# Designs tried in a protein design run: designed miniproteins, single chains, continued (3). Part 96

Each design is a single chain, and the fold is of that chain. pLDDT is the mean over its residues in the fold that is shown.

## One batch from the design tools (miniprotein)

Design m11325
Fold by ESMFold2-Fast:
Structure m11325 (fold): chain A 81 residues (1-81)
Amino acid sequence: SLREEIEKLIDEVDRELAREHILTGKPISREEFIDRLAEKLAEKFGVDPEKVRQALREALEKNGGRISREELIDLLEKVVS
């Protein structure tokens, strides 16, 4: 399902950033997470990565800088469909 594919991409970004942090000590930022997730969604679904970034930033602004995993998945389903 679309939801399962989005969850896989979120988990891929989390794994990549966690590995990079452990191996290099590079700090993980929200901006880095958003950027990498937008790129993977663009590759998978052919969406504009900037639209993904904008949607995520707007949702975070509305929610006082926070978004749950479920809210994130629901938002991304709307952006890619």
Scores: mean pLDDT 82

Design m11326
Fold by ESMFold2-Fast:
Structure m11326 (fold): chain A 66 residues (1-66)
Amino acid sequence: SEFEKELERLRAEYDKLLADRNVKSQEIKKKIQELIDKINEYLSTPEAREEFIKKLEDLIKKLEDS
């Protein structure tokens, strides 16, 4: 599914960024982990899944820019 492909892509990007420890990005990393921990709340509808992907993508981009 498209959701699964996007989620796998974003998880790979996040894992790569986690390997590069950056103290300045700790708050963003915390927000990403909190969002991932809440994934089950977003699985009930296609709209919620799209919202999850967009939020995760935005946080990962902020982490890349930090």
Scores: mean pLDDT 75

Design m11327
Fold by ESMFold2-Fast:
Structure m11327 (fold): chain A 74 residues (1-74)
Amino acid sequence: SAVEELERAARTLSPEEVLKLGYGLGMAENQRGRREEARAVVEWLRRYAEEKGLSPAMRAGLEAMIADVEAAIA
């Protein structure tokens, strides 16, 4: 699953790379009509940001990416 891919990536990639991958996966799952999987990616990214203590700039970027994915789901 996309969430499993993100969990694996988070062990080796930088936070910036993980956020970029998560955005891509969320949008891709939505394009496939897998809205629940896209929502799962969004929820995983929110949890990741909280757990990693991201900078204000990175958090703002993440919130923009989440808003974009959520708009596509709606």
Scores: mean pLDDT 79

Design m11328
Fold by ESMFold2-Fast:
Structure m11328 (fold): chain A 84 residues (1-84)
Amino acid sequence: MEPARKAVEALEKGDLETARKYVDEAIAAGQTPLARPIRLAIYAKEQGKDEAAKLFLEAARHILEGNWDEALKAYDEGIKAYKE
């Protein structure tokens, strides 16, 4: 939880370098369901896809809170926004 939470906090501050460091640590720790939307939010921000990045960040936040249904909805909307 700690590396993934720190990655989310870094993304909220616009610190993509710190977010990349902590998402890589989360992946190494086996936190794949949480690391995936965080990584996608980083990629979306780097590509200027701000709406997709926001939705992926919302999905990660919902996972951190245990709200899996809300996380899935945000993730699906993020994928749609990213493909535009």
Scores: mean pLDDT 81

Design m11329
Fold by ESMFold2-Fast:
Structure m11329 (fold): chain A 71 residues (1-71)
Amino acid sequence: HMERGLELLEKARKEIEERIAPYKDIFNEVIDAAVKTLKAAVDGVLGDPERASEEAKRYNEKANELEKKMK
């Protein structure tokens, strides 16, 4: 029964959203920092390795901040 499968998925989605809602901004910041680090790494291969290092440090800072808030 497809409707029952969709109901279970929707319930799971709501439960996950409720659990992460207080930390949504921090989760988004960690994801954004990871994306920027990857982009800087690609750009660094072409001419700016210092920027790649700086973005990696920013990612580590955001990941540590998230870890502290998830206590």
Scores: mean pLDDT 68

Design m11330
Fold by ESMFold2-Fast:
Structure m11330 (fold): chain A 76 residues (1-76)
Amino acid sequence: SKEEVEELMEELEKVVEELVEAYINKDEEKMKEYQKKRDEIVQKIVEMTKNDPELMEKFEKKLKEIEEKMKKKLAE
């Protein structure tokens, strides 16, 4: 459902924020855990959006927003 995809996208953003925090703190164990969670959520969203062009476009836009937000957080 659209609601499930939106919940997964929100969870993805939280997981990516946790991953970035673990990276900053040099916590290798947490980095591995959150990388795995990120990959699992992404694969699930891709599977759910594969046949819905509007949801796929929304997901691609969300990924770009997350990437830009994290790049700014990691910037010098």
Scores: mean pLDDT 83

Design m11331
Fold by ESMFold2-Fast:
Structure m11331 (fold): chain A 67 residues (1-67)
Amino acid sequence: MLSPREKAIMETTLSILLAAAEYHKSLGDEKTAEELIREALELKKEMESKGIQPSQSMVKKLEELVK
């Protein structure tokens, strides 16, 4: 059973990484956006390994950013 606090922190961190990646992509800073996307993918994998499921909206946004 996961702590609600730990789950909230990981979900918040993923949300911040996705927002930052989108922001840098909008500025034409594709290298920084790509690094943030990689970190978001690693965090998603870590969350799933701990049994934490990211929201479907976050998963869709991440998939769109990877394309």
Scores: mean pLDDT 81

Design m11332
Fold by ESMFold2-Fast:
Parts: sequence; C-alpha cells; structure tokens
Structure m11332 (fold): chain A 73 residues (1-73)
Amino acid sequence: VKEGLEQAIRDAEEGIRAADAGDGRSAARYTTAAALNLNDVGTAMKGRDAALNGDFDSTRDIARSLLERARRL
C-alpha cells in the first residue's frame, strides 16, 4: 500500500518533468504509471492520449492532479 503511493508520487513528478520537457513518450509512460498505481485506469488512458497527442498542458494538469491525490493518501 505505502510502496504504491510512493511510486505514484515519483511517477507523477517524472510525468510533470517530461511534459515540461516536451517528451511525449516519457510523459505518457510516467503519467500512465502514476494513475495505475492509484487504480485509476480512466485517468491513465486520458493522460496517455494527451501526452502522445502532444497536449502537454493537459498531461501536466493530469500528472499534477495525480501527485496531489497520492500525497493526500
């Protein structure tokens, strides 16, 4: 339980960093991993699609939301 939350925090932070760098592949990977560590398949798919379509503003917002959710748990 704790390990999954710590990994979700780390993956969300890397997702934000990748989105800021314009790295769609890494942004998709990390944002998807963060959402899945929170058992949120819908958000994982949404984040992946945004990142792979070059929508880095949406990807960053999704990753930031996942980071806040993980930190509250």
Scores: mean pLDDT 81

Design m11333
Fold by ESMFold2-Fast:
Structure m11333 (fold): chain A 99 residues (1-99)
Amino acid sequence: MTAADMAKFKIVSSAELAAVAPAAAEAIIEAVKENKLYTVVPLSPEEMARLREALGVEVGDLLLLHVEETNETLLVHVLEDALAVTSLKNLVERQKEVL
């Protein structure tokens, strides 16, 4: 990761996401509670437009999502019609198990 790549990382809370894409926020919170490591949450065109306008994110951007309900941080990749969500905590634990 270069400094330019890091400049694309925004930290967004689950509450901030719920304000612009409530269905997506609820689906992510539920997936975290179910201990899912990887999930893809579909976005409506209206939710995607709201994300771009309110949070200033674009398709292909990476952001960090802090899930206040579980106190976990997730890596989110913004797709054209979905959010691809990965748990950072589990990635670190998996690397330690393999090494």
Scores: mean pLDDT 72

Design m11334
Fold by ESMFold2-Fast:
Structure m11334 (fold): chain A 90 residues (1-90)
Amino acid sequence: MEAEREREREEARRRLEEAAKQVRELTRAMLARGASPEDVITAAVRMAVDVLGGPFRREAAEAGARAAGEELGLSEAEVEEGLARALAAE
């Protein structure tokens, strides 16, 4: 028997994992087309935010940038720079 709050926490975690999976698939597809690392991170952040949205917007953006960065083999500093750029875009 699980508490309602535990279910809500599990659902949020599952949605974040789903967004990260979609970001990894997008990253691989973009790399296959010769997209730049900057374009990939920007697209990943936008997609993760669109999938999760709402109160988890910042967490979604960070997770998206990290998932894309791992597939790209980027350093943590490069991922943070890409995230900042994506969030500051207009």
Scores: mean pLDDT 74

Design m11335
Fold by ESMFold2-Fast:
Structure m11335 (fold): chain A 80 residues (1-80)
Amino acid sequence: DEEKRLEEAKKRGEELAESLSLEEIEKLYEEKAKELAEAKAKADALGLTSAEDVPEEWIELSLEAAAVGIALGLKKEKEK
């Protein structure tokens, strides 16, 4: 269930924003962005053009990156 996994990613992001500093979240976000860029380059090289053709591990990585992105947004708002 994609919707359920997205809700779990939002919860994860909130937890990360509460437990980590802005600097720690920014570093984690940069690491996840690099992992996603590598996964996308690999998918492009393989000609994967549909979400159904994407491996589950890549979808999980996207959800982890989404959680970190949510944490970054929340933390930046609190640190202002």
Scores: mean pLDDT 74

Design m11336
Fold by ESMFold2-Fast:
Structure m11336 (fold): chain A 81 residues (1-81)
Amino acid sequence: MEELLRRALNLVYQAKDAVERGNKELAKKFIEEALELLRQVPGTDRAIELLEKALKALDSGNFDEAIKYLDQAIEVLEELL
């Protein structure tokens, strides 16, 4: 469980870096990989919701909003560790 949370957290950090570099497709890939891991762990619904909101922001081209949701997801995941 903790290993899956740490792996998901690392993927969210990589997604944020990809957004900051303007790489939408890479960011979406990292977010989707993090979501796959988090769906296996009970008690992660808030992080899942935030990551799904980040994906919607990326689809609309709103990189600043995506970064805000990714930062909130990082905070939530760090609280669970």
Scores: mean pLDDT 87

Design m11337
Fold by ESMFold2-Fast:
Parts: structure tokens; sequence; C-alpha cells
Structure m11337 (fold): chain A 114 residues (1-114)
């Protein structure tokens, strides 16, 4: 279904954008397309789940930035190189987790639309 693929495209774009205005536009478009395939309540539940997941992913990204800033502010100059390496490993681990989480969510969404 072209509508199903468009819903998945909009969901992916919503999960990947950090622009609040674009998130609102994508969520509205996703809801309208979901109503073409699903009863209204199920379409609203699907759109809500995508919005919640987008906020979870965005919150993790903001958390990482906040942690990095706080750790750097509390680090002595002599230890900054060691701390920067640990922060890079932390960021890589979180980015890997978020990527896996995003792809798993999109696979579950695809299954729900079959």
Amino acid sequence: SKVKEEILRLARELLETDDPAKKRELAERLLELAKELLPEKEAEELATRVLIEAEVLDSFRRMVESIEKLVKERTEEEKKEEVEKELEEFRERIERHLRERKEEFLEELRARLE
C-alpha cells in the first residue's frame, strides 16, 4: 500500500527531526493518512505512539548534551583528554541504542499496518 509506505516515511521523518513545528506538521499528516487505513481511535493511538517515541528519542539526545556539558564543566584541564574519550564512547553507545530503538519501533509500526 502506498498509504502504508507514506505513513512509515512520515513516522521516520518525525522520529529524526528536532524541529517542533515540523514534528506537529508530520504528526497531523500521519494522523490523516492513518485514518484512511484504520478506525479513528486506532489511528489516533498510532499517531500518539509515534509522537511519544519522538519525544523519548529527543529527550535522550538533550540528556546526552546536558551530561556532556556538566562533565566538561567539572573536569580539570589535565583530565580533559581522558574525559573527552569517555564522553565520545558514551555518545557512541547512546547513539547506537537510539538507532536500534528507532528501527525496532518502525518495524513494529510496519507490522501493525499489515
Scores: mean pLDDT 86

Design m11338
Fold by ESMFold2-Fast:
Structure m11338 (fold): chain A 60 residues (1-60)
Amino acid sequence: SPLERLEQITKQSIERIKQATAERVAAETDPSRREMIRALADGLIESLRTLTDYSKRLLQ
């Protein structure tokens, strides 16, 4: 279904963001910058969820 496809795309995108975040955090030596990288990733995931929820509402 279109809803299952949206959830699959969202899940895959979040997984990619988490992987990229983990790699960047591992490469960073500054604790403050590590925190900022995590905060940025959280913001990106929130934006993806907002777009997915909007799309799901249009399909329901």
Scores: mean pLDDT 85

Design m11339
Fold by ESMFold2-Fast:
Structure m11339 (fold): chain A 129 residues (1-129)
Amino acid sequence: MRPLRILIFDDDEEMRERLLELLSRLPLVEEVLAAPGVTALLGLLASEDFDALFIDAEMPGYTGAEVIAEARRRFPDKADVPVVILTGSRDPALHERLYEAGAALVLHKPASEEELRAAVERVAALREA
């Protein structure tokens, strides 16, 4: 598998730092960039190519589903980039709605290093399809 460039989007600095640290340790990950807000996320998507997005489901003013929809609306040429959603909810109905919105994978927070490794392997496989 080719090494991956990952963009994380989480407004919580502690969660953002944790994801950056854990993802950067993984053998399949070349680079991780972090966006603290929607404006930064959209700016990075406009200027750079990513192999995967890791997005928080619950943010002030936005749901993860709304962020996926807006990103794909603005950048239809990048709509095939797999999105991993991280959620504090264990509600199966919410997980189903996130998959319906276009998430490739939904993870419960806090995600372990092993869960993040499995997610990276999953998105790498999707990119090769």
Scores: mean pLDDT 81

Design m11340
Fold by ESMFold2-Fast:
Structure m11340 (fold): chain A 83 residues (1-83)
Amino acid sequence: MGPLRVPELLREAAKLLREDPEKALIPAEEIRRLGEENDSEGLLELAEKLEELIKKAIEEKEPEKAAEEVEKLAKEVEELIKK
């Protein structure tokens, strides 16, 4: 399982933010695990940013806004891995 899974996990997190925001932390934790296993600072930073967006969405009750930001991150990561 390679970098291609990360955009999938981000899209899953965005979907979960709309349906059940608490569950969006599950794909975020998997991205963090992938960063730790691959010693990837970029993936660890991405996981932390995603976790922060999810936590803020839950606290502020703005899951749709957070989901849109996560979808944008998924597109950015997808463009990065195409190189």
Scores: mean pLDDT 79

Design m11341
Fold by ESMFold2-Fast:
Structure m11341 (fold): chain A 89 residues (1-89)
Amino acid sequence: LAEEYRRRAREELVAAGVPEELAERLADNVAAAVRAAKEKGAEEVLAKLEEEKALAEEAAATTEGEEKELAEMALKAAELAIEAVREVA
């Protein structure tokens, strides 16, 4: 259920140090990925999420300060979305 994955993702993001307001927004994106996987198929959604993860990894490795922090948070959210979609596939 997408709402359960949203809740789990929010808890994981907060535990990783993401501010609560941003964690809620990123968790909504995880739930949206789960819904899209059920609607369009997991393969297409996973391909897009892996691309987003790769971009976030590059940004986290090449940026500094606030940009690096945002990239690390985006990377964590992408990882959680990939795990959730794989679990429901």
Scores: mean pLDDT 83

Design m11342
Fold by ESMFold2-Fast:
Structure m11342 (fold): chain A 83 residues (1-83)
Amino acid sequence: MEKDEEIRKHLREASKALAAGDYDTAVEHLEKAVELAIEKYGENHPFVIALYEDLARVYELAGKTDKSKEYREKAENAKKIYE
């Protein structure tokens, strides 16, 4: 299966879980989407940065504040490298 198709599948499932208030399931699918996106695009790609920001938000909703901060910092650092 193409990585783009797998990324889209995980993003759809994450969105569905987030809408249902199932933040732990949303985290699981976003983590997998980030992993696949890094493999395809690299850690500093704008698409990966956007996924870091989404994952940080969902970690915060799930009460995982340390992980939320970690991924927020990853997004900010990647933006600075890209510029």
Scores: mean pLDDT 83

Design m11343
Fold by ESMFold2-Fast:
Structure m11343 (fold): chain A 81 residues (1-81)
Amino acid sequence: HMSREDLDQEVELALLAMELALFKRISDKLTPEERKQMAERLKEIAERARQLAEQSTNPHIRKLAEEFADEAEKLAEELSK
């Protein structure tokens, strides 16, 4: 059974993932200013995901968090161009 800490971490990761998915969906419709704001938020998402990966003892959560951090960083880089 999942621990409370693991559950809380999965919920946080899921919320970050939903925000990332939304950004991917609307990225082609953004103004240059909106792209900069979204890139900054994506960097925050990536940093938080990396923190979750480092703090979690659950290998599943660590792997998902690392994957989300990488995806968020890539999208942030694309939007910063």
Scores: mean pLDDT 80

Design m11344
Fold by ESMFold2-Fast:
Structure m11344 (fold): chain A 102 residues (1-102)
Amino acid sequence: MEEAIEKADRITFELYYDPEKGVYVYRATVEINGEVGELVYENGEEVKRTLTKEQLEALEAAAKLLEEELKKNPFDEDGVFKYEKEVNGTKLELYVEVLPPL
């Protein structure tokens, strides 16, 4: 699991609301040897993918690790959640933004 993450220099996950589009956005960015790939979902639909096979493998491994961390420390209802961790030289970042008020 960690071996796939070690190939990446940086992995960033973002979850936020886009008020101009009126959609929830999931964005993941993976950097390997200066090459940047992105995966973007809007309302659960994939709208962009530029990931290589190695970037996708690193992203999947990082997502599983972050899911385990989120289970230990869930964000509260006011929740901008910011998480940063280094795993064997790879920088992992997670940003979750507050949902707009109902």
Scores: mean pLDDT 72

Design m11345
Fold by ESMFold2-Fast:
Structure m11345 (fold): chain A 90 residues (1-90)
Amino acid sequence: MTEIKKENLKATIEAARELREELRARKADPLVATATLSILSSEAWLAGAEEAAKLLAEAARALGVDGDVERAVELIEQAIEELEKELEKL
């Protein structure tokens, strides 16, 4: 159980890092990125990373509703920190 959770958290962290870099480079489609953030938020919630899930959901809103790429990147960075904290507990 713990090993699967650890691998899932690592995968979510990696996906969040890739999306952050694509958004910083203005290479991501905002609608696709918003959908990806919503999926990552659900994955984080299922892994028990509640704070990270909330931050990723806020990033999806900032990007998808407000068009605020800079705010979305900031929220993704905070979510990555929270995911890394959850990974350290395992």
Scores: mean pLDDT 84

Design m11346
Fold by ESMFold2-Fast:
Structure m11346 (fold): chain A 85 residues (1-85)
Amino acid sequence: LRVLGGLLAALAGELAARAGAAAGDPATAGAGVAAAGAGYLVLLNPEAPAADVAAAGRLAAEAGRRAGNAAAVALGEAAAALGAA
């Protein structure tokens, strides 16, 4: 659960960051990087609570929406659902 959720959030954040960078939008690219970081922190921390997984997923989905990247939104929402149990 935690490992999968953290990985999905990290991948979603990376997709949003790349899409934002490609669009020339540093604010959206930064949001994607922050979301990816949150996902990686969850993935690397065996003590991360489910709430952190859900938060990272929501952050990644929001970055995906800002970037207009449907895959990032879908992966972020999936990570959020995993953290919500």
Scores: mean pLDDT 81

Design m11347
Fold by ESMFold2-Fast:
Structure m11347 (fold): chain A 88 residues (1-88)
Amino acid sequence: SELEELQRELRELREEFEELKEKAKKMNDTSAIELMEKTEQELERLEREGVRAAIDGDEERLKRIQREMIELLKKSIKEVKERLEKKE
C-alpha cells in the first residue's frame, strides 16, 4: 500500500540521516549537528500528528504528513551533505 511505501521510505531516510549525523560528529561539525537536531525536533512534531491521524483512521492526512516528513528529511540531508563536502 502507499502507506507502507511511505513508512519504508521514511525508515530508509532516517537511517541515512543517522549515519550522516555520526559523520558530522566525527568531523566535529557542531553547526551541522545543530541543524540536524532542529530537523529532528520538527520531525517529532510531524510524527505526533501522524500518529494521531493513524489512530483517527485518517489515511489521507497521514499520507500528507508522511510526505512532509520525507521532504524535510531529504532537504536536511542534502544541506548537511553539501556542508560537510565543502569542509573536505
Scores: mean pLDDT 84

Design m11348
Fold by ESMFold2-Fast:
Structure m11348 (fold): chain A 79 residues (1-79)
Amino acid sequence: SPSLEELLGELYRKIGEIYELTKKLNDEEGLKKLIQIVQEADQAVADYNAGKMSEDQFKAKLEALLEEVDKLLEELKKK
């Protein structure tokens, strides 16, 4: 299974890709969805660092956020 560092790196790389696409497409709705994903990612990192979330829970949350990012990226590529 991927490491936490690999999952975090992939998540933030894809966030950057989506940001560039929303800017190119002038897609306000896509940008709003991206902001929500970033807020959820930042909250998950904060909760993990505060000991409110186990490593397994944090990993599962990162995998769920990656699925949301992949779905948004697919939607943007259809435009």
Scores: mean pLDDT 87

Design m11349
Fold by ESMFold2-Fast:
Structure m11349 (fold): chain A 88 residues (1-88)
Amino acid sequence: NEEIAEKMVKIAEEVLKENGIELTEEQKEKLLEITKKSIETLGKEEAVEILAGYVQSILIEEKNVSEEKAKEIAEKIKEKMKALVEEL
């Protein structure tokens, strides 16, 4: 399920970039690791929820991203990832 995890992280990166947010290579690697572990342990559907929540947490910890905007971005990421998982 590495390919699925990579696609999910890419969706997160693309949505974040659309909102002017660039992830570092370390952050991308951490997201990929968490997503892979979540898929292996809990399955694809739960991994979507965990990845979206983790992204929202990262965004809120930054002073320039409001809780409201972070939630909006996370929900958009979740919607796109759910569409991917439903096609599998």
Scores: mean pLDDT 79

Design m11350
Fold by ESMFold2-Fast:
Structure m11350 (fold): chain A 72 residues (1-72)
Amino acid sequence: MSPEEAAKLGERMGKVAARTLMEKGVDPEEAVERSAQATRDTLRGWGASDEAVKAGEEAARKAAKEVVDKML
């Protein structure tokens, strides 16, 4: 998995996770961090490189923040 592919996947995962956590009443900052952590753990579990994991986590955090900001 390339860093670019990981970032695209992370963006999608981050949006879905953040929305779900916010709908459950999780605090905005916690929803963002949990979304990023879930993406990181998933990519590591798939054997992605450290560079790809970092790209996916950063994309997930950014996407999660955008979802949270729109829901506030």
Scores: mean pLDDT 83

Design m11351
Fold by ESMFold2-Fast:
Structure m11351 (fold): chain A 80 residues (1-80)
Amino acid sequence: MLTEEQKELIRKGLENLIKAVEEQKETVNVSPLIEAAKKLGIEHNVPDKEYVTLEEAKELFEALEKKYPEEVGKIADEIL
């Protein structure tokens, strides 16, 4: 189960991704998603860089959603 702190990190990461798409940015700040992944023990294939491509950011978000589909899905529904 995700803690409220972990949910907020995922929410901030998704907000960064949405903002990057809206502002037509080439990269997005995934620091909140990296922190969430590390706190959840997801170290495999997590980026070492805070700014990654939109595709890489989406892959990281999908990895978190795959492990916690209901909780991550609710966060996405609240933001989208």
Scores: mean pLDDT 77

Design m11352
Fold by ESMFold2-Fast:
Structure m11352 (fold): chain A 81 residues (1-81)
Amino acid sequence: SAADEALIAEARARAAELLARRASPEEVVKTVMELLDRANATGNEATADAVERIALELLARLWREDPAAAERFMELLNQAA
């Protein structure tokens, strides 16, 4: 749907902004959880998968040279679940 396409576009834009700012794990977990919750609320598995892929790609690019930050993000994500 147009709303699902808009959510995926928003997820890409927000991921690009976080990457450009070299955002902290705390900032990234908040944004990623919000986007995943919204994607899951659509009931569309393809939309949820697309947003999840955007999040994973952000993490891979943002903390490629900082594995401690990536580990911190996973700890925060698990605590919030």
Scores: mean pLDDT 83

Design m11353
Fold by ESMFold2-Fast:
Structure m11353 (fold): chain A 90 residues (1-90)
Amino acid sequence: SEFDDVVVLTLVIIGLAILKADPSVTPEEAAEWIERLLQKAAELVSNPDVRKKLEEIREEVRKMLEEGASPEEIVDFALDKVSEIANEVE
């Protein structure tokens, strides 16, 4: 079961890394793409603790956007937190 969760988290990490590589992304666009990726990941993961942590990242990304965080800060935060979850599940 956790193997499927690791695969989902790895795909999210790849998506976030692609987003990080785009120098034209706005804070709003970064937050919207992260929201879509994490929402879909939360639907696909079987571990409720992983789902809860993904929901916590989504909430923090929303707060960062409201507080005027840069796209780099928003993407780096999400990438770091999702990577941390993936390492805990493996």
Scores: mean pLDDT 85

Design m11354
Fold by ESMFold2-Fast:
Structure m11354 (fold): chain A 86 residues (1-86)
Amino acid sequence: MTEAEKEAIVNKYTSEEDKKVAEKIAEVLGATPEERKQIEYAIAALNLGIENLDEVDPKKVEEAKKILEKLVEGKSEEEIIEELKK
């Protein structure tokens, strides 16, 4: 799968809010630009109901899911939740 195909999947299967969440997850993890794209792709995969996609690390999908669950449950870093609000 090419980078353009990955971005097309991200754009089709993520909302604007999902992209903001991916950005905050990447910042928390100290992710590189490449890892940030993988997080966005993992969120797209979760929205598709696919835990494993070709070229997506299942561990990163699980980590992104756990961080999203923590954000939704309010158990994550307070600063991240506050920044996502406004």
Scores: mean pLDDT 59

Design m11355
Fold by ESMFold2-Fast:
Structure m11355 (fold): chain A 95 residues (1-95)
Amino acid sequence: KEEEEKKKLIIEIMKAIMENVVKIAEEKGLSIEEIIKILELMEKNIKDDLLSRGVDEELAEKLQEVIKEVVEYAKKEKPSAKEILELFNKLLEEI
Protein backbone atom coordinates (compact mmCIF):
# COMPACT_ATOMS: atom_id res chain seq x y z
CA LYS A 1 0.00 0.00 0.00
CA GLU A 2 2.92 2.38 0.76
CA GLU A 3 4.43 1.57 -2.68
CA GLU A 4 1.10 2.38 -4.41
CA GLU A 5 0.83 5.66 -2.45
CA LYS A 6 4.39 6.60 -3.48
CA LYS A 7 3.59 5.77 -7.13
CA LYS A 8 0.44 7.95 -7.00
CA LEU A 9 2.42 10.83 -5.47
CA ILE A 10 5.07 10.61 -8.23
CA ILE A 11 2.32 10.60 -10.91
CA GLU A 12 0.69 13.68 -9.27
CA ILE A 13 4.08 15.46 -9.24
CA MET A 14 4.60 14.62 -12.94
CA LYS A 15 1.15 16.02 -13.77
CA ALA A 16 1.97 19.25 -11.88
CA ILE A 17 5.31 19.58 -13.72
CA MET A 18 3.66 19.17 -17.15
CA GLU A 19 0.83 21.59 -16.24
CA ASN A 20 3.47 24.19 -15.27
CA VAL A 21 5.49 23.59 -18.49
CA VAL A 22 2.33 24.03 -20.62
CA LYS A 23 1.25 27.14 -18.65
CA ILE A 24 4.68 28.81 -19.09
CA ALA A 25 4.76 27.84 -22.79
CA GLU A 26 1.34 29.48 -23.35
CA GLU A 27 2.22 32.60 -21.27
CA LYS A 28 5.51 33.07 -23.20
CA GLY A 29 3.94 32.29 -26.58
CA LEU A 30 6.31 29.41 -27.36
CA SER A 31 5.99 27.75 -30.78
CA ILE A 32 5.16 24.04 -31.05
CA GLU A 33 8.77 23.50 -32.23
CA GLU A 34 10.11 25.12 -29.01
CA ILE A 35 7.69 23.04 -26.88
CA ILE A 36 8.87 19.86 -28.67
CA LYS A 37 12.51 20.73 -27.84
CA ILE A 38 11.59 21.16 -24.15
CA LEU A 39 9.74 17.80 -24.16
CA GLU A 40 12.72 16.07 -25.86
CA LEU A 41 15.02 17.46 -23.14
CA MET A 42 12.60 16.14 -20.48
CA GLU A 43 12.52 12.70 -22.19
CA LYS A 44 16.35 12.53 -22.23
CA ASN A 45 16.77 13.52 -18.55
CA ILE A 46 13.67 12.18 -16.75
CA LYS A 47 14.73 8.53 -16.24
CA ASP A 48 18.14 9.42 -14.73
CA ASP A 49 16.61 12.19 -12.56
CA LEU A 50 13.91 9.86 -11.20
CA LEU A 51 16.43 7.04 -10.57
CA SER A 52 18.75 9.47 -8.72
CA ARG A 53 15.78 10.36 -6.46
CA GLY A 54 15.12 6.70 -5.58
CA VAL A 55 12.18 6.10 -7.95
CA ASP A 56 11.74 2.47 -9.04
CA GLU A 57 13.39 1.66 -12.40
CA GLU A 58 10.19 0.21 -13.93
CA LEU A 59 8.17 3.32 -12.99
CA ALA A 60 10.97 5.63 -14.22
CA GLU A 61 11.01 3.77 -17.58
CA LYS A 62 7.20 3.98 -17.90
CA LEU A 63 7.26 7.73 -17.19
CA GLN A 64 10.03 8.23 -19.79
CA GLU A 65 7.95 6.25 -22.34
CA VAL A 66 4.92 8.49 -21.62
CA ILE A 67 7.03 11.60 -22.41
CA LYS A 68 8.41 9.85 -25.53
CA GLU A 69 4.87 9.14 -26.80
CA VAL A 70 3.89 12.78 -26.17
CA VAL A 71 7.01 13.97 -28.10
CA GLU A 72 6.19 11.72 -31.09
CA TYR A 73 2.54 12.88 -31.03
CA ALA A 74 3.63 16.56 -30.95
CA LYS A 75 6.06 16.05 -33.88
CA LYS A 76 3.40 14.28 -35.99
CA GLU A 77 0.23 16.26 -35.18
CA LYS A 78 1.62 19.73 -34.21
CA PRO A 79 -1.01 20.02 -31.42
CA SER A 80 -1.82 22.92 -29.09
CA ALA A 81 -0.15 23.05 -25.66
CA LYS A 82 -3.54 22.07 -24.14
CA GLU A 83 -3.76 18.95 -26.36
CA ILE A 84 -0.22 17.97 -25.26
CA LEU A 85 -1.32 18.21 -21.60
CA GLU A 86 -4.52 16.22 -22.30
CA LEU A 87 -2.57 13.35 -23.92
CA PHE A 88 0.05 13.38 -21.11
CA ASN A 89 -2.66 13.13 -18.43
CA LYS A 90 -4.44 10.31 -20.33
CA LEU A 91 -1.21 8.28 -20.65
CA LEU A 92 -0.33 8.82 -16.95
CA GLU A 93 -3.75 7.45 -15.90
CA GLU A 94 -2.81 4.13 -17.61
CA ILE A 95 0.26 3.68 -15.35
Scores: mean pLDDT 82

Design m11356
Fold by ESMFold2-Fast:
Structure m11356 (fold): chain A 76 residues (1-76)
Amino acid sequence: MLLTDEQIEKLRELAKNSPPLLKELIDTVLRLGDLSEEAVKAIQAGDFEKAKEIVKKMNEELERDGQRLQALRAAE
């Protein structure tokens, strides 16, 4: 998912004053947005090996963040 710099700044501002669960969701979206943009740029440049490495990092982040969000939900 591609995010504009303005959208990224809005999400960072929301994260500062958000409840812990929402802050974790916003932080996840921001990290994945950065990685997604890098992956798209790599694909457009024909660097499919770099794109594969970025997608692997995105999957690792999703796994870690999914576990963290599940723990926060269980704490409610």
Scores: mean pLDDT 71

Design m11357
Fold by ESMFold2-Fast:
Structure m11357 (fold): chain A 112 residues (1-112)
Amino acid sequence: NDSVVEELMKENRDLPVVKETYLAREIVQLIGLALAGASDEEIDEKVAEIKKLIEELKASPEEIAEAFRLAAELVSPEAQGPLLEAARLAEQGDIEGALEVLREAALRLRHR
């Protein structure tokens, strides 16, 4: 039951797996928007939403890195390399660098 799963996730937002799942979902949505031809402004807005979600969840560098790895498993091969590089940067505590790699990957996919 999807509704029960969503309610359980909402009640358990402090769990690493829940934070990782929310962040991975937003990263996958950004890649999907890029593939659908979203504007630069739409890409930048979605990256800003992901940054805000990281802050709201108080996600650790390790949780952010795992979210990028989970997203990489769900996207096209063209996006996988950049997402794994973003995971590496996030794990090292370079969250701004990870988000920049994500943004540049999305912009490149839009012009494939």
Scores: mean pLDDT 84

Design m11358
Fold by ESMFold2-Fast:
Structure m11358 (fold): chain A 66 residues (1-66)
Amino acid sequence: PEEAIEKARKHLEEGAKAYQNKDYDKALEHFDKAIEYAEQARGHPEARRLLELARAMKDKIEEDKK
């Protein structure tokens, strides 16, 4: 569980960096991986928070790409 949460956090961080650089495709790819890892540990409150944040960021990027 801790390893999956750590991987989700790292992908969330990389996604945020890509988003700041306006590289929306890379940001979405990283947020998708963050969601995947967070779902593996979703029984943990931290993983659920990471999952919610990554989903919110994906929604924001998809809206911004239009």
Scores: mean pLDDT 80

